# Ledger of designs, part 88: designed miniproteins, single chains, continued (3)

Each design is a single chain, and the fold is of that chain. pLDDT is the mean over its residues in the fold that is shown.

## One batch from the design tools (miniprotein)

Design m11050
Fold by ESMFold2-Fast:
Structure m11050 (fold): chain A 65 residues (1-65)
Amino acid sequence: EERVIGDAVQTAPEDRDAGAAEARARAVALAEKEGYVPVEVSEPFVILETPTMVVVAARVRARAA
């Protein structure tokens, strides 16, 4: 079975790169915790941006171990 698992991190706009790295790490960790093997990890992407915050997300395509 294959699944797409994602996670998102809210951060200040100046910390976007750190937020992106954290979102990617959390998506991979979540997939592994649920018993899936990561197959492909997306580049992080912005789902919301305002003058005071940004929400960055990442997705992992994973399959059963």
Scores: mean pLDDT 81

Design m11051
Fold by ESMFold2-Fast:
Structure m11051 (fold): chain A 84 residues (1-84)
Amino acid sequence: SHYEEAAEYARKAAEAAKKGDKEKALEYLDEAQEHLQKVLEEDPLNTVANAALISIAVAKVLVKKGKLEEAAELLEKTAERLEE
């Protein structure tokens, strides 16, 4: 499902961020965003998907600023919420 894919890419982005790979982290964040947008196309009021999309946007800013540990922590929490 798009939920499972979004969670998987959020976890991959967190792992890339922990390894200092900003480029891979941003690539995986774009994938997570795409899958969350697919969820919201079917259910635009999905609060979990909307919250996750905001978290992904914040994580992108953190990665670009070099706050990789903070980005990884946010992304792990985002993946946990999507896996519920």
Scores: mean pLDDT 87

Design m11052
Fold by ESMFold2-Fast:
Structure m11052 (fold): chain A 55 residues (1-55)
Amino acid sequence: SAQDAAARLISANTGVPQATIRALLAAGASAEEIGRATGVPASGVSAALQAGRSL
């Protein structure tokens, strides 16, 4: 899924476990909220979600 692809990409860039990122995405967390949890700018989280959707 797009969320799984985004979680892999964010995890690879941040070292945060994929399971944690997937849980945040499944809970409906915003790009800003995921950015706060992972240290990625919200724009970077949005880009990862868009990249995931292209896969």
Scores: mean pLDDT 76

Design m11053
Fold by ESMFold2-Fast:
Structure m11053 (fold): chain A 114 residues (1-114)
Amino acid sequence: GPPPYRAEVLVERAEGPPMTDEEIKAFGATPMTEDELQKRLAEARAEVERWAREHGYLAVAGFVIGRKSTTSRDAVAEAGGRLGDRLRELFAEYRKTHGIDRLEARFEVFLIEE
């Protein structure tokens, strides 16, 4: 049968009025260019694939992505909520299919610089 490991990358986008530098720090958001974002998404896919393969269960990287000029604190929280819902559904499906009640999940917030 197929191996029990599974790796997924989940992305949600946030839009709203711009965050202050204090709000960015409070969320642990990382400012980056679009090129840096694409590189980080590729690295995260490789990281969760290696983790899932090495440990034999579900590994997920979740990202909230916004533009620094148009992303609010509330928009980040809402996008994070949507990621949590998607992760819960994915994990429920995974548990039903494989009978494995283990998950590695990582969440990051990125703000694209202009």
Scores: mean pLDDT 80

Design m11054
Fold by ESMFold2-Fast:
Structure m11054 (fold): chain A 85 residues (1-85)
Amino acid sequence: MSSEEAIKLAEEGVKLIVEDPSKITEGGQLLSLAVIEAAENKDIEALKKIKELLEEGLKKVKDPNAKQALEDALEGVKEEIKKLE
């Protein structure tokens, strides 16, 4: 998968989690795939863009379970960035 496709998956994952708490699992799966693909591409700028998308989602999220899912994804992307630095 390209880094641009990974960023698009991350945007969709964040949107699903923020807008529909019933889609937390689906959104989380898209986010996990996006982070894995960006990390496999060793694209630190793509990982940083995904991190920014997660931080913006956290500002908008109201549901506690959705917030936890975004926080878990944010920790994952931070770990992958740290591995590449």
Scores: mean pLDDT 85

Design m11055
Fold by ESMFold2-Fast:
Structure m11055 (fold): chain A 74 residues (1-74)
Amino acid sequence: MSPVERAMATLEAILAELEAKVRAGEKLSPEEFQALEDRIKRAYITVLEHGSPEQQARAEALVRRAGELLRQLR
């Protein structure tokens, strides 16, 4: 699996995890919030540096949605 494919899979997995936490009424600790933000940023940077325009657009949408969910979990 390429670094970009791994980064995309990471973003999709994080989004699914965040959606599950919102549905369960869970909240993140400040440490968990920061760790998830850092993981999202690292994956997104990988896609921006090595991804196609289509992959970059998809990653941008995933990051935007993850940010919306993270705000609900504060």
Scores: mean pLDDT 86

Design m11056
Fold by ESMFold2-Fast:
Structure m11056 (fold): chain A 80 residues (1-80)
Amino acid sequence: MKTFGETFPASEARERLREAIREAKERKADVVITVTAPDGSQRTVRLEAKMPLEEALELADRMLAEAEDSAWVTVEIIER
């Protein structure tokens, strides 16, 4: 299983996250998004390859809206 991952501050993650989701849809891959809050708590969501692009982008936008600017966002593209 081949995994590509990047980590960004939540304040900078929006465009990078959208780019990763679009790339994953082209590759027919899953996207795993992990938000790590300043207190160390983590929230993980998996966006399946079969999920429509618009729904995946909306879900990612909601996760970022709920994240603090000082939180860290890790995006992983999982191929097969």
Scores: mean pLDDT 77

Design m11057
Fold by ESMFold2-Fast:
Structure m11057 (fold): chain A 97 residues (1-97)
Amino acid sequence: GPAERAAEYARKAAEYAVKAGEAGGREAALKGTGAAVSAIGAEFGALTPGMGPEDAARSAESAALSALSAGEAGGEEAKKYGEKAKEYALKAAEAAR
């Protein structure tokens, strides 16, 4: 259902956030880890009984901003993975609504 789709997109956002961190230097690695944690939080939020769709969507939107910041901290490869993480986080937000 929608919760499972939102969780799956959030999980993919976390995966790409990790790749953004791995592709960049130390700053990208720190920000990539933070973005992955935010995306895992969005996955947890999507699957938590009693959370409203808007709260789950807001968590995913927050993860998207964190992923973009991680990409911007690294070179071109980190930026590419950060943009993919952002795309999946925004899809998680859309699926949660």
Scores: mean pLDDT 78

Design m11058
Fold by ESMFold2-Fast:
Structure m11058 (fold): chain A 73 residues (1-73)
Amino acid sequence: IEEILKETLEKAKTFSEKDRVALLLAVKSAISAPLEFAKEVHEAIVKNMQALGASQETIDLAKEAMEKIFEAK
């Protein structure tokens, strides 16, 4: 899980600071969420990132990272 966080942030190093912060918060939320709430947390995070104006590339990377995190739980 820590490796997924690190790898995701490395992939996002060229992104804007705002997008990197949004991605970090999304990944941390997914790590903290119980597996039973994986779908609800995934949907809520994506919706919140869209509302905050995160780029589609950042949202797509967050979705990929969240899927890997929930798979690793």
Scores: mean pLDDT 77

Design m11059
Fold by ESMFold2-Fast:
Structure m11059 (fold): chain A 65 residues (1-65)
Amino acid sequence: SEKYKEYLNKVNEIIDELSKKAQEIDERMKTATPEERERLSAERQKLVDEAGKKINEIKEEYKKS
């Protein structure tokens, strides 16, 4: 269905953006100090949490219609 394709496209866009940003943080962590790694790890976790929240929102909207 068209709605299912829209759902998949929105979820994939969020996953792609998360993957891109997470990879950038992972690269920065390779040369970071322990203190910087802690900050970067927290930043990475926030990105994961935000992506999960957005995906759940889209999933609930898809279920309602």
Scores: mean pLDDT 86

Design m11060
Fold by ESMFold2-Fast:
Structure m11060 (fold): chain A 63 residues (1-63)
Amino acid sequence: KVEELRRQLAGMDEDERRAFIAEQRKKLFTEAKENVDDIDKLNEIAEQLRFLLAEEGWRPPAL
């Protein structure tokens, strides 16, 4: 859940948060691949990914 992710991030410094977000994004992408036919699961994964992207902050794509 997004609330659990927010709670875990609250105690971390900036570098720790970035590392945690990167790791969680990898896990969520893997989970999405395993659950492509589960729309409810994909929606929950998408919400978590959007939350993590917002917490990381938008940045220009690498060239």
Scores: mean pLDDT 72

Design m11061
Fold by ESMFold2-Fast:
Structure m11061 (fold): chain A 75 residues (1-75)
Amino acid sequence: MGEVLQRIAAALREEGVDDRSVVAALAEIINGGSLGEIGRAMREAGASPEQVRRGVKAISRVAREAGKSVEEIGR
């Protein structure tokens, strides 16, 4: 569990997502949120539309590589 969250955080930072939006995304993932809910949380934290688009793609990729849905990572 922790390894996948750390990989997601690293991937978000590599995509240029700021720390505030990274924290918002991770909190939503831990609560079992969907990709749409995670994107909304990032936007509410101040992420640009570009950061949200890149971040959601990065999260989806990491989840797929781990053999899990995004909702399964938080549960």
Scores: mean pLDDT 80

Design m11062
Fold by ESMFold2-Fast:
Structure m11062 (fold): chain A 75 residues (1-75)
Amino acid sequence: SESEKDYWLALFAQGLQAADQSPVEIPQEKYENAINALKQVGVPVQSAINVVNDLYDQGKISEDTKNTVIKLLQA
């Protein structure tokens, strides 16, 4: 449902902000697991890309985090 997809996108956004603020490098596998969770719920790749770009535009995540996650979403 749209409500379920919105919920998972919100968790994804929160997780990316937490990962970006981490004092240690986040393993790629953790980003892959988060992306796989979105895919299992049926979130479109473009919707996830839009969330990542919106967070970056708002200054909530770094360019490095944005580039890493978008690359994995497009794979």
Scores: mean pLDDT 84

Design m11063
Fold by ESMFold2-Fast:
Structure m11063 (fold): chain A 55 residues (1-55)
Amino acid sequence: SDEELLQAGLERLEAAREEAAKVSPVAEMMGDKELAEARANPQEALEAYKAKLAQ
């Protein structure tokens, strides 16, 4: 369940990165960094996603 939630959260970050790429190269780079940081710290990414779902 937590693994599935993390995967869903990462997929959402990937989609957000694709939308950012349509805005500018800088926005795309920022999106890539956010996704990389989430993958480097999956526990923090999972907690952030759970917080969003609780809202």
Scores: mean pLDDT 76

Design m11064
Fold by ESMFold2-Fast:
Structure m11064 (fold): chain A 75 residues (1-75)
Amino acid sequence: DDVIIRSLQHMSRIARQQGDDQAADLLDQAAQYVRDRDYGQAADLMQQASDRVRPINPSMATSIDNLSRISRRRS
């Protein structure tokens, strides 16, 4: 879970640097739900963040999609 949380926090920082505070907030919230072991809500927030960033940063969207799938399988 530390790896997922660190990855989400890293991507949140990148989204914020790119001017997408909403995507960053979604990723920060997803990291908090992973800490709380609410993997279902974490996966849903990751999917929302992925959909939001996809037009601007498709590679980050793919990374978020992969984390969403991993989190959903833990639910």
Scores: mean pLDDT 86

Design m11065
Fold by ESMFold2-Fast:
Structure m11065 (fold): chain A 89 residues (1-89)
Amino acid sequence: NIEELAKKAYELRKEGKVPEAVALLVQYLVEKAKDLPSDVRRELAMELARKVYKAKTEEEIKKILEEGIRRIEELKEEERRRREEEKLR
């Protein structure tokens, strides 16, 4: 549940546990991207960590999670198309 994750991360930030908040959200999104190549996953994790680190509100964290999930879905679809195209050669 994105709303529960955003709330938990925001609570961690208020307690000064910013690295833990970042890790929680990045781990969640990277787990959704486990089917992607390691290089793509690492780049995604770094991008997401930077955005989450700068997020100041629960609503902003929620938007980052929603955008992250959308981006992962796009990348997964692109990888599926690439693999199918390779089989046709």
Scores: mean pLDDT 78

Design m11066
Fold by ESMFold2-Fast:
Structure m11066 (fold): chain A 73 residues (1-73)
Amino acid sequence: EELRRDLQILRDELSPEEYQRFVTALAEAHRAGDPERALEVGREFAEWFDKQGKPRAAEAARRIGELVAERLR
């Protein structure tokens, strides 16, 4: 539910290309089973979105990265 809400924020705030880039990077981190990579993906994309004036997307990206990292260990 929380992940679904944050993904919806990203869909609302981002272009389809930006959204797909984030989801692809996050899926790669998840497939690698690397919690630190998942956190880094969340932080890097959040910094980029924040610089683009999209603080809601930035916060959602951080939360998603943290959630994926937590589930990986």
Scores: mean pLDDT 83

Design m11067
Fold by ESMFold2-Fast:
Structure m11067 (fold): chain A 85 residues (1-85)
Amino acid sequence: AADAARDAARAEFDAQREEWIERLKKTYGLSEEQAEAVVDMARDLLAVGAEIDVELKTIQERVKKGEDPEKVRAELFAERKARAA
């Protein structure tokens, strides 16, 4: 069932959340606050059928460029909804 797959993906992501935060901080030079925001946005996008690794890469590149994290989140959510329609 889709619900079981979603719950498994969520549990796996939650187990790796600290690892994702550290990776973003170390690899991309994000602050802890920026890395947490990126990971939280990616987790939310995963709930709408997005791939976590792809979303993390896209979000961190935009946040590192100095884009507003809230704007990045809104834009990616709009893109995901448009793709689902």
Scores: mean pLDDT 69

Design m11068
Fold by ESMFold2-Fast:
Structure m11068 (fold): chain A 99 residues (1-99)
Amino acid sequence: SDDQKLQQLHQQIQQLNNQARQLYDQAQADIDAGKATIDQLNQTIDQLNQLSEQITQLSQQAQQIAPQNKKLGREITLYEAEITLYILHLYLEIEEMKK
């Protein structure tokens, strides 16, 4: 059913967002410990971009099933904004490490 498919898509999107947060938290812990390298932070940024792309693809599928589901749309927008902020923070950290 459409309701079951929406629930599965929602759970997959939440799982991808949780993976993005875990990747960011690990990168931040390594930065705080003085263990982060530019190459490792770039790898984390690449992984965050891939997760963001997957969320966008699942979001498009959810929109085809329930285009008027504003609550889910807002939740997804917040997840995408959160991942964008993670990526921006890691780019700023890389620029500081180059000085």
Scores: mean pLDDT 89

Design m11069
Fold by ESMFold2-Fast:
Structure m11069 (fold): chain A 65 residues (1-65)
Amino acid sequence: SNELLRAIMEHELSKLSPRTQEIVEKAMRGEHTEEDVEEFAKETGLSPEQARRRLEAVAALAASL
């Protein structure tokens, strides 16, 4: 159990819009799609490449918890 990492993730999620939170929660389950990447990019102002890398990092981190 990585309680500190989970708390950090929850704190960062609380700063995001409900739509962005939904996309990040999907990524944590390894369920995010290319459409989620595009919506995440639009909501956060990231490029699609940056958005994809962020969601992949979230999935990898969640899988390690």
Scores: mean pLDDT 77

Design m11070
Fold by ESMFold2-Fast:
Structure m11070 (fold): chain A 93 residues (1-93)
Amino acid sequence: SSELEELLSKLSPKAQELARKLFERLEMDDEEAIRFLKELLKLGEQVETELEDLLRTLEEADAEEQERLRERIREGDVTAGGVLALERAVRKV
Protein backbone atom coordinates (compact mmCIF):
# COMPACT_ATOMS: atom_id res chain seq x y z
CA SER A 1 0.00 0.00 0.00
CA SER A 2 1.02 3.65 -0.44
CA GLU A 3 1.01 4.22 3.34
CA LEU A 4 3.28 1.21 3.93
CA GLU A 5 5.77 2.41 1.26
CA GLU A 6 5.75 5.96 2.70
CA LEU A 7 6.54 4.64 6.20
CA LEU A 8 9.28 2.34 4.86
CA SER A 9 10.86 5.30 2.99
CA LYS A 10 11.46 6.98 6.40
CA LEU A 11 13.85 4.12 7.32
CA SER A 12 17.45 3.68 6.12
CA PRO A 13 17.88 1.30 3.13
CA LYS A 14 19.26 -1.38 5.50
CA ALA A 15 16.31 -0.98 7.91
CA GLN A 16 13.86 -1.20 4.96
CA GLU A 17 15.41 -4.55 3.88
CA LEU A 18 15.28 -5.87 7.47
CA ALA A 19 11.65 -4.73 7.91
CA ARG A 20 10.55 -6.39 4.65
CA LYS A 21 12.22 -9.68 5.72
CA LEU A 22 10.47 -9.48 9.09
CA PHE A 23 7.06 -8.86 7.43
CA GLU A 24 7.58 -11.92 5.18
CA ARG A 25 8.69 -14.21 8.04
CA LEU A 26 5.70 -13.23 10.22
CA GLU A 27 3.22 -13.15 7.28
CA MET A 28 2.12 -9.65 8.27
CA ASP A 29 -0.56 -7.93 6.21
CA ASP A 30 -0.29 -4.22 5.26
CA GLU A 31 -2.32 -3.05 8.29
CA GLU A 32 -0.13 -5.04 10.72
CA ALA A 33 3.06 -3.82 8.99
CA ILE A 34 1.87 -0.17 9.12
CA ARG A 35 1.15 -0.42 12.88
CA PHE A 36 4.53 -2.08 13.47
CA LEU A 37 6.43 0.58 11.48
CA LYS A 38 4.71 3.46 13.33
CA GLU A 39 6.01 2.04 16.63
CA LEU A 40 9.49 1.29 15.21
CA LEU A 41 9.83 4.88 13.93
CA LYS A 42 9.54 6.07 17.56
CA LEU A 43 12.88 4.29 18.27
CA GLY A 44 14.81 6.63 15.93
CA GLU A 45 18.50 5.63 15.61
CA GLN A 46 17.86 2.21 17.23
CA VAL A 47 15.50 0.96 14.48
CA GLU A 48 18.18 -1.07 12.62
CA THR A 49 19.44 -2.75 15.82
CA GLU A 50 15.90 -3.63 16.95
CA LEU A 51 15.06 -5.08 13.51
CA GLU A 52 18.31 -7.12 13.41
CA ASP A 53 17.58 -8.47 16.92
CA LEU A 54 13.98 -9.39 15.97
CA LEU A 55 15.11 -11.19 12.78
CA ARG A 56 17.83 -13.07 14.71
CA THR A 57 15.20 -14.09 17.29
CA LEU A 58 12.88 -15.32 14.51
CA GLU A 59 15.71 -17.33 12.86
CA GLU A 60 16.11 -19.22 16.18
CA ALA A 61 12.34 -19.57 16.82
CA ASP A 62 10.29 -22.66 16.01
CA ALA A 63 6.87 -22.42 14.29
CA GLU A 64 4.97 -22.06 17.58
CA GLU A 65 7.27 -19.27 18.80
CA GLN A 66 6.94 -17.45 15.44
CA GLU A 67 3.12 -17.59 15.77
CA ARG A 68 3.32 -16.17 19.32
CA LEU A 69 5.55 -13.32 18.07
CA ARG A 70 3.07 -12.62 15.26
CA GLU A 71 0.19 -12.43 17.75
CA ARG A 72 2.09 -9.94 19.96
CA ILE A 73 2.89 -7.73 16.96
CA ARG A 74 -0.79 -7.82 15.92
CA GLU A 75 -1.67 -6.58 19.44
CA GLY A 76 0.78 -3.67 19.03
CA ASP A 77 3.50 -4.94 21.41
CA VAL A 78 6.23 -3.43 19.23
CA THR A 79 7.46 -0.51 21.36
CA ALA A 80 10.98 -0.73 22.85
CA GLY A 81 9.44 -2.60 25.81
CA GLY A 82 7.44 -4.82 23.44
CA VAL A 83 10.55 -5.69 21.40
CA LEU A 84 12.34 -6.72 24.62
CA ALA A 85 9.28 -8.76 25.66
CA LEU A 86 9.33 -10.55 22.26
CA GLU A 87 13.05 -11.36 22.68
CA ARG A 88 12.44 -12.66 26.22
CA ALA A 89 9.45 -14.77 25.09
CA VAL A 90 11.60 -16.59 22.49
CA ARG A 91 14.95 -16.67 24.38
CA LYS A 92 13.37 -17.16 27.85
CA VAL A 93 15.83 -14.66 29.38
Scores: mean pLDDT 68

Design m11071
Fold by ESMFold2-Fast:
Structure m11071 (fold): chain A 95 residues (1-95)
Amino acid sequence: SELEKQKEALEKFKEALKKLKEAAEKKEEPKPTPEVADLQPNTVVSELLGEKITISGSFDPETGLLSIKVETSSGETVEFTVSYESVKKVEEELL
């Protein structure tokens, strides 16, 4: 059942990434965040397929953007910025 929880978290991230990609392909690009406010990051440490993955997120209330950072045990880091409204819509669809 632990794998089911991680799979659900990954599916939520996949949907956020899909919406981000669709927004980037449109003429209207998401407004870039000039600087992240001093927000306390929410960090989740998970093991996926035997690899340690650290996921952290921060929200900028001024721009309404959510920044997600994913770091692997190999030292690879990937950072994404998505609209909070897009994330909220995904949550409403899952409920």
Scores: mean pLDDT 56

Design m11072
Fold by ESMFold2-Fast:
Structure m11072 (fold): chain A 86 residues (1-86)
Amino acid sequence: MDRVSISSFEVELTPEMQNVARTAAEYLETGEIPETDSEGNKVEKVSDTEWRVITPSATFTLVKVSDTTIEVRDEKGNLVARVTLL
């Protein structure tokens, strides 16, 4: 059910970026963030508005910028995706 929109700032998201964006989408839909994503990667709570997803290739940061929007950032702080609840 299309209750979230995922916008990428690159031509294609890597599989790890897609999984991180899915975790953000699930949080916006359910209000719950898992301690482990669907691929077994660790999800760490940094603050009430920030989470870290640790994958074998990279660490991504999820930042809740509003009640309906989470930004996905790479290890360098670059915005790679924005997830919005519709």
Scores: mean pLDDT 74

Design m11073
Fold by ESMFold2-Fast:
Structure m11073 (fold): chain A 90 residues (1-90)
Amino acid sequence: MTVEEIAELAGKVAYDEALRAGMDESTAKKVAELMRKSAEAWLRGDGEAAYKYAQEAIKVALDGGLTKEQAERIVSAGFLAAAEAAHARE
């Protein structure tokens, strides 16, 4: 998988988890795009950008009515998917 493919996977996992938590599709897509950008930055070695995008995803989820715990689970699920896919490349 390419960096772009792994980042897309992280976004898709975050999107699916946001929908399961009860977010509307439009807001879930915003969380997914932020998590895609966060995972791509992380894979490219830009930890500051990765952290910034992940924190913005948490903010969008909280503004969308989720709890802090639910928002953190969505972000963690996205990063876990990216980490597992990155390890499968080796």
Scores: mean pLDDT 85

Design m11074
Fold by ESMFold2-Fast:
Structure m11074 (fold): chain A 76 residues (1-76)
Amino acid sequence: PSLTFTPDTPIDEAYERLTGRPPRVGDRLLLSALIFGEWRSAVVTLQEEDFGKKIGDIAAPHIGPVPDSVTISLVE
């Protein structure tokens, strides 16, 4: 139920690989990454403006800049 992506992965590609469908407004994702030697995580609700962004750009306001990878899990 979770996959790991580089921060440069487009959100539509990441979401489709995780769920088998394109993302929609209101979809929720748990983002987890190792930042400054600590595991950080946040639940993000996708908005219209998030489409076309890379997953690292979506994660940055919530958990900080992702250097290497982010793990994405589906939330209800």
Scores: mean pLDDT 82

Design m11075
Fold by ESMFold2-Fast:
Structure m11075 (fold): chain A 77 residues (1-77)
Amino acid sequence: MKVYKITIELDKYAPPELILEIIRKHGGEVLEFVDFGNGKYELVVKVPSDEQIDKIIADLKEKLNVKKFTVELLEEG
């Protein structure tokens, strides 16, 4: 089990629901979601393994107009 902090900055607005849908689709659990109201989002996501986070990252980058993307490991269990 791993917990990651994901920071996303978008060039164009996307509904927060799309971000949450992508995470849930790949088996991620959202522990925290912050919308800064300027196309910037911060999430804390729990996943069973690195396979799920890799799929989440790939799908987010493919489906969103991402300007900046940062992923940080917070916890390993």
Scores: mean pLDDT 81

Design m11076
Fold by ESMFold2-Fast:
Structure m11076 (fold): chain A 78 residues (1-78)
Amino acid sequence: ASTMTVGQLREWLKREFGLSDEMIETLLVLMGIPADAPDDTVLGDRLRQHVRNFQRLAGLPVDGVVDEATRAALAKLR
């Protein structure tokens, strides 16, 4: 989503994939989002770049799209 905030991304990861708060914070830092970023921080156009960072770390095609392969990789972090 082009209007996703950091707080909304945390909630999405927790709801959809059952990740712990510790795993979510680790993942956000690995994606290039600071651990101390406020929940109301709008990711906007940068969300695609953060998804690309995750895909690169997960060994997936780097297209910045949250496809089924990207969702499956996130689910494996449980």
Scores: mean pLDDT 75

Design m11077
Fold by ESMFold2-Fast:
Structure m11077 (fold): chain A 60 residues (1-60)
Amino acid sequence: GPDSGSTITFTVRGDEYTVALERADGSGPSPTSRITFHTDTGVWTPEQDAWLDAWLDSLR
């Protein structure tokens, strides 16, 4: 399932975010893993989503 990968926690401007790395088949992390984002709030704000898109774009 989608939660069967590893997690990475990082902090942005004082806020803590957890990123789960998983394979498309759910078998675990790999270099081609899809990145899934989880937060303790259970909801992403539009501002957090926009920041995340900008951060991912910075890796291109």
Scores: mean pLDDT 50

Design m11078
Fold by ESMFold2-Fast:
Structure m11078 (fold): chain A 75 residues (1-75)
Amino acid sequence: SAAHKAEVLAALEADVEALVALAREAGVPEEVIAALRAAAERLREAIESGDEEAILEEHGRLLEAARRVAAAIAA
């Protein structure tokens, strides 16, 4: 449903913003944070389109971007 899609998108936005806040506090380079935000926006667009293949592809890219942020925080 449209309501469920809105809830999923709101949860994604909240999770991304929480990770961005942690990354900024840890001094992660803006380039790495920007890549995470770009990946999240691509996933948002895929979810809005309803393209299941695009959702799976962009979800994988978001997880990779999140891993890069986590590695930068740990460095």
Scores: mean pLDDT 85

Design m11079
Fold by ESMFold2-Fast:
Structure m11079 (fold): chain A 58 residues (1-58)
Amino acid sequence: GDAEILERLIEALRAGDYAGVLELLREGASPEQLREAAERVGVDPEALQRRLLRVELA
């Protein structure tokens, strides 16, 4: 459910698992869920976007 997706996003972000974050987004996690998870972890949105792009281009 939505709460489980949010929890997984929070855990992946805390672990620095940006590949896992991209996997969750591909599986249907919403931009709203990603934003909430980033806010809870204290991750800068611009830094997050740059890291996700680097993983996707790898």
Scores: mean pLDDT 79

Design m11080
Fold by ESMFold2-Fast:
Structure m11080 (fold): chain A 112 residues (1-112)
Amino acid sequence: SKLSKLLESLKDDLDKLLSLLSGSLRFALLTQDIKLLEEIIKEILREAKKHPVLISQAVIDTLEEDFSFITKEMIPPLLKLLDELEKLVSDDPELVERIRKLKKKLEEILKE
């Protein structure tokens, strides 16, 4: 049906957005570019207001996968990002738990 094709097209555009945000976040982590990281965080938060669960899942998956690339200088902007995402997904207990666990791991690195 025309509706099914439209929904598939919208899903493909959203999947591309998720891939671009995750890829850009990963690139900022790998290059240790704090300015790029802060710019990507602003874009993530803008898009997370429209698609809170999907964007938060993609961001958390990326940060968990690429955790070893996170430096101490990246942690303060990432903690602010995670605080805002936690508020946006407060009705999703599994995602809130993942965010809190990741925040705790990042805070432990800052104390070392």
Scores: mean pLDDT 86

Design m11081
Fold by ESMFold2-Fast:
Structure m11081 (fold): chain A 86 residues (1-86)
Amino acid sequence: SKEEEVAKEALERVKKAAEKAEKISKGEGELLRGAAKGLEEAAKEGLEKAVNVLRITAAQLESIGASKEVIEEVREAAKRLEEAAK
């Protein structure tokens, strides 16, 4: 379904962001890996829960001073999921 496709794309984006972030900051990488696992579980219950996982993750990344590129990638994934959820 379109929802499954968007959830898979969001998961791929978060995983790639985690790989990039880990090379610079272990804390950013750990947050993003946790977010990827949380996203996978939340998506099984619904896209609204998946959006909430990514919004919380973006706020946590911002609070630790994560790179703007990483924060924007997580926010973009959340926005795409929100649009797919209606």
Scores: mean pLDDT 80

Design m11082
Fold by ESMFold2-Fast:
Structure m11082 (fold): chain A 64 residues (1-64)
Amino acid sequence: MEELEKEAEELTKETKKKIKEVDEIIEKEKDIEKRRRLIAELIADNLIKIGEMIDKEIEKRKLE
């Protein structure tokens, strides 16, 4: 019961960190085209990481 709440809380923290990273890109990159590309790359990287985390959890559950 507490596990799902913990996972949701961790996901919320991750989301806040990613929002901060986007804000930093916006502040540092004044070129609109470069800024869009960097944000798109960040989103793509996050999707890959989420996939890896899911795969790792599935593997862990198979071993236990």
Scores: mean pLDDT 70

Design m11083
Fold by ESMFold2-Fast:
Structure m11083 (fold): chain A 61 residues (1-61)
Amino acid sequence: MIDEKEVGEALVLIHHAIAKRDRPDLREAVDQAYEEALKLLEEGKSIEEAVRHFDARVEAA
């Protein structure tokens, strides 16, 4: 069975790849948002919360 955390990590990675393509000017902010989202998944937060945090951080940059 695929672990829910692995699915969350994959989804965050996809969002990271899209953000890097669409917003190359925000590379540092996108990379920081990615690390923060992975940290949330490691702390047991939901996939939705991690993805929302990533998107909000990128939009705020």
Scores: mean pLDDT 79

Design m11084
Fold by ESMFold2-Fast:
Structure m11084 (fold): chain A 102 residues (1-102)
Amino acid sequence: MKEEALKLIDEAIKEMHRAVELARQAGVDEAVKLGEKAIDYAVQARNAILEGRYDEGAELFKKASELARKAAEVARQHGVDEIASLFERAAKLFEKAAELLK
């Protein structure tokens, strides 16, 4: 469980960094801000898991997923559907990581 959760987190953070960089290039500042906040929560969640605080880690991933979904919605509203899809993929990875920590 822990190793699988950490792999999903690392993948989600990588997807988020890619989505944020593309959103920045596209000038979607609101999506950039939401994405950076999601990354901050994901990093905090990763640290919580490494310290054995699985319930806290799961809660932080739920927050990261929520922010990633909001970033996807903002990106879609700006017509950058490809970027929205990356944020949605990252959100699903965060949700799956949270589920593995039950």
Scores: mean pLDDT 86

Design m11085
Fold by ESMFold2-Fast:
Structure m11085 (fold): chain A 86 residues (1-86)
Amino acid sequence: MEKEKVVLAAALALLGAAVEFEFPENELAQEAARLLHEAARAIMEGRLKEAAELARRAAELLATVPGLASDAEGARELAEELEKLA
């Protein structure tokens, strides 16, 4: 399922980049973006369980930031898809 892994990694990387760009001075948003980029890298390295845990932690952080509820939901959905593959 190489194509599915690439799509999930791309989705996590794009979400991370969007959060990082939109909230450059918010430390929690920046940490969540870092976790999303790390999750994308973990997928490409075959570490699917770690990728799911990183995406889940990013979703939890995003949920604590006002205005990022939709991004938190996106990260949660990506974590659930990764958990199905792990």
Scores: mean pLDDT 85

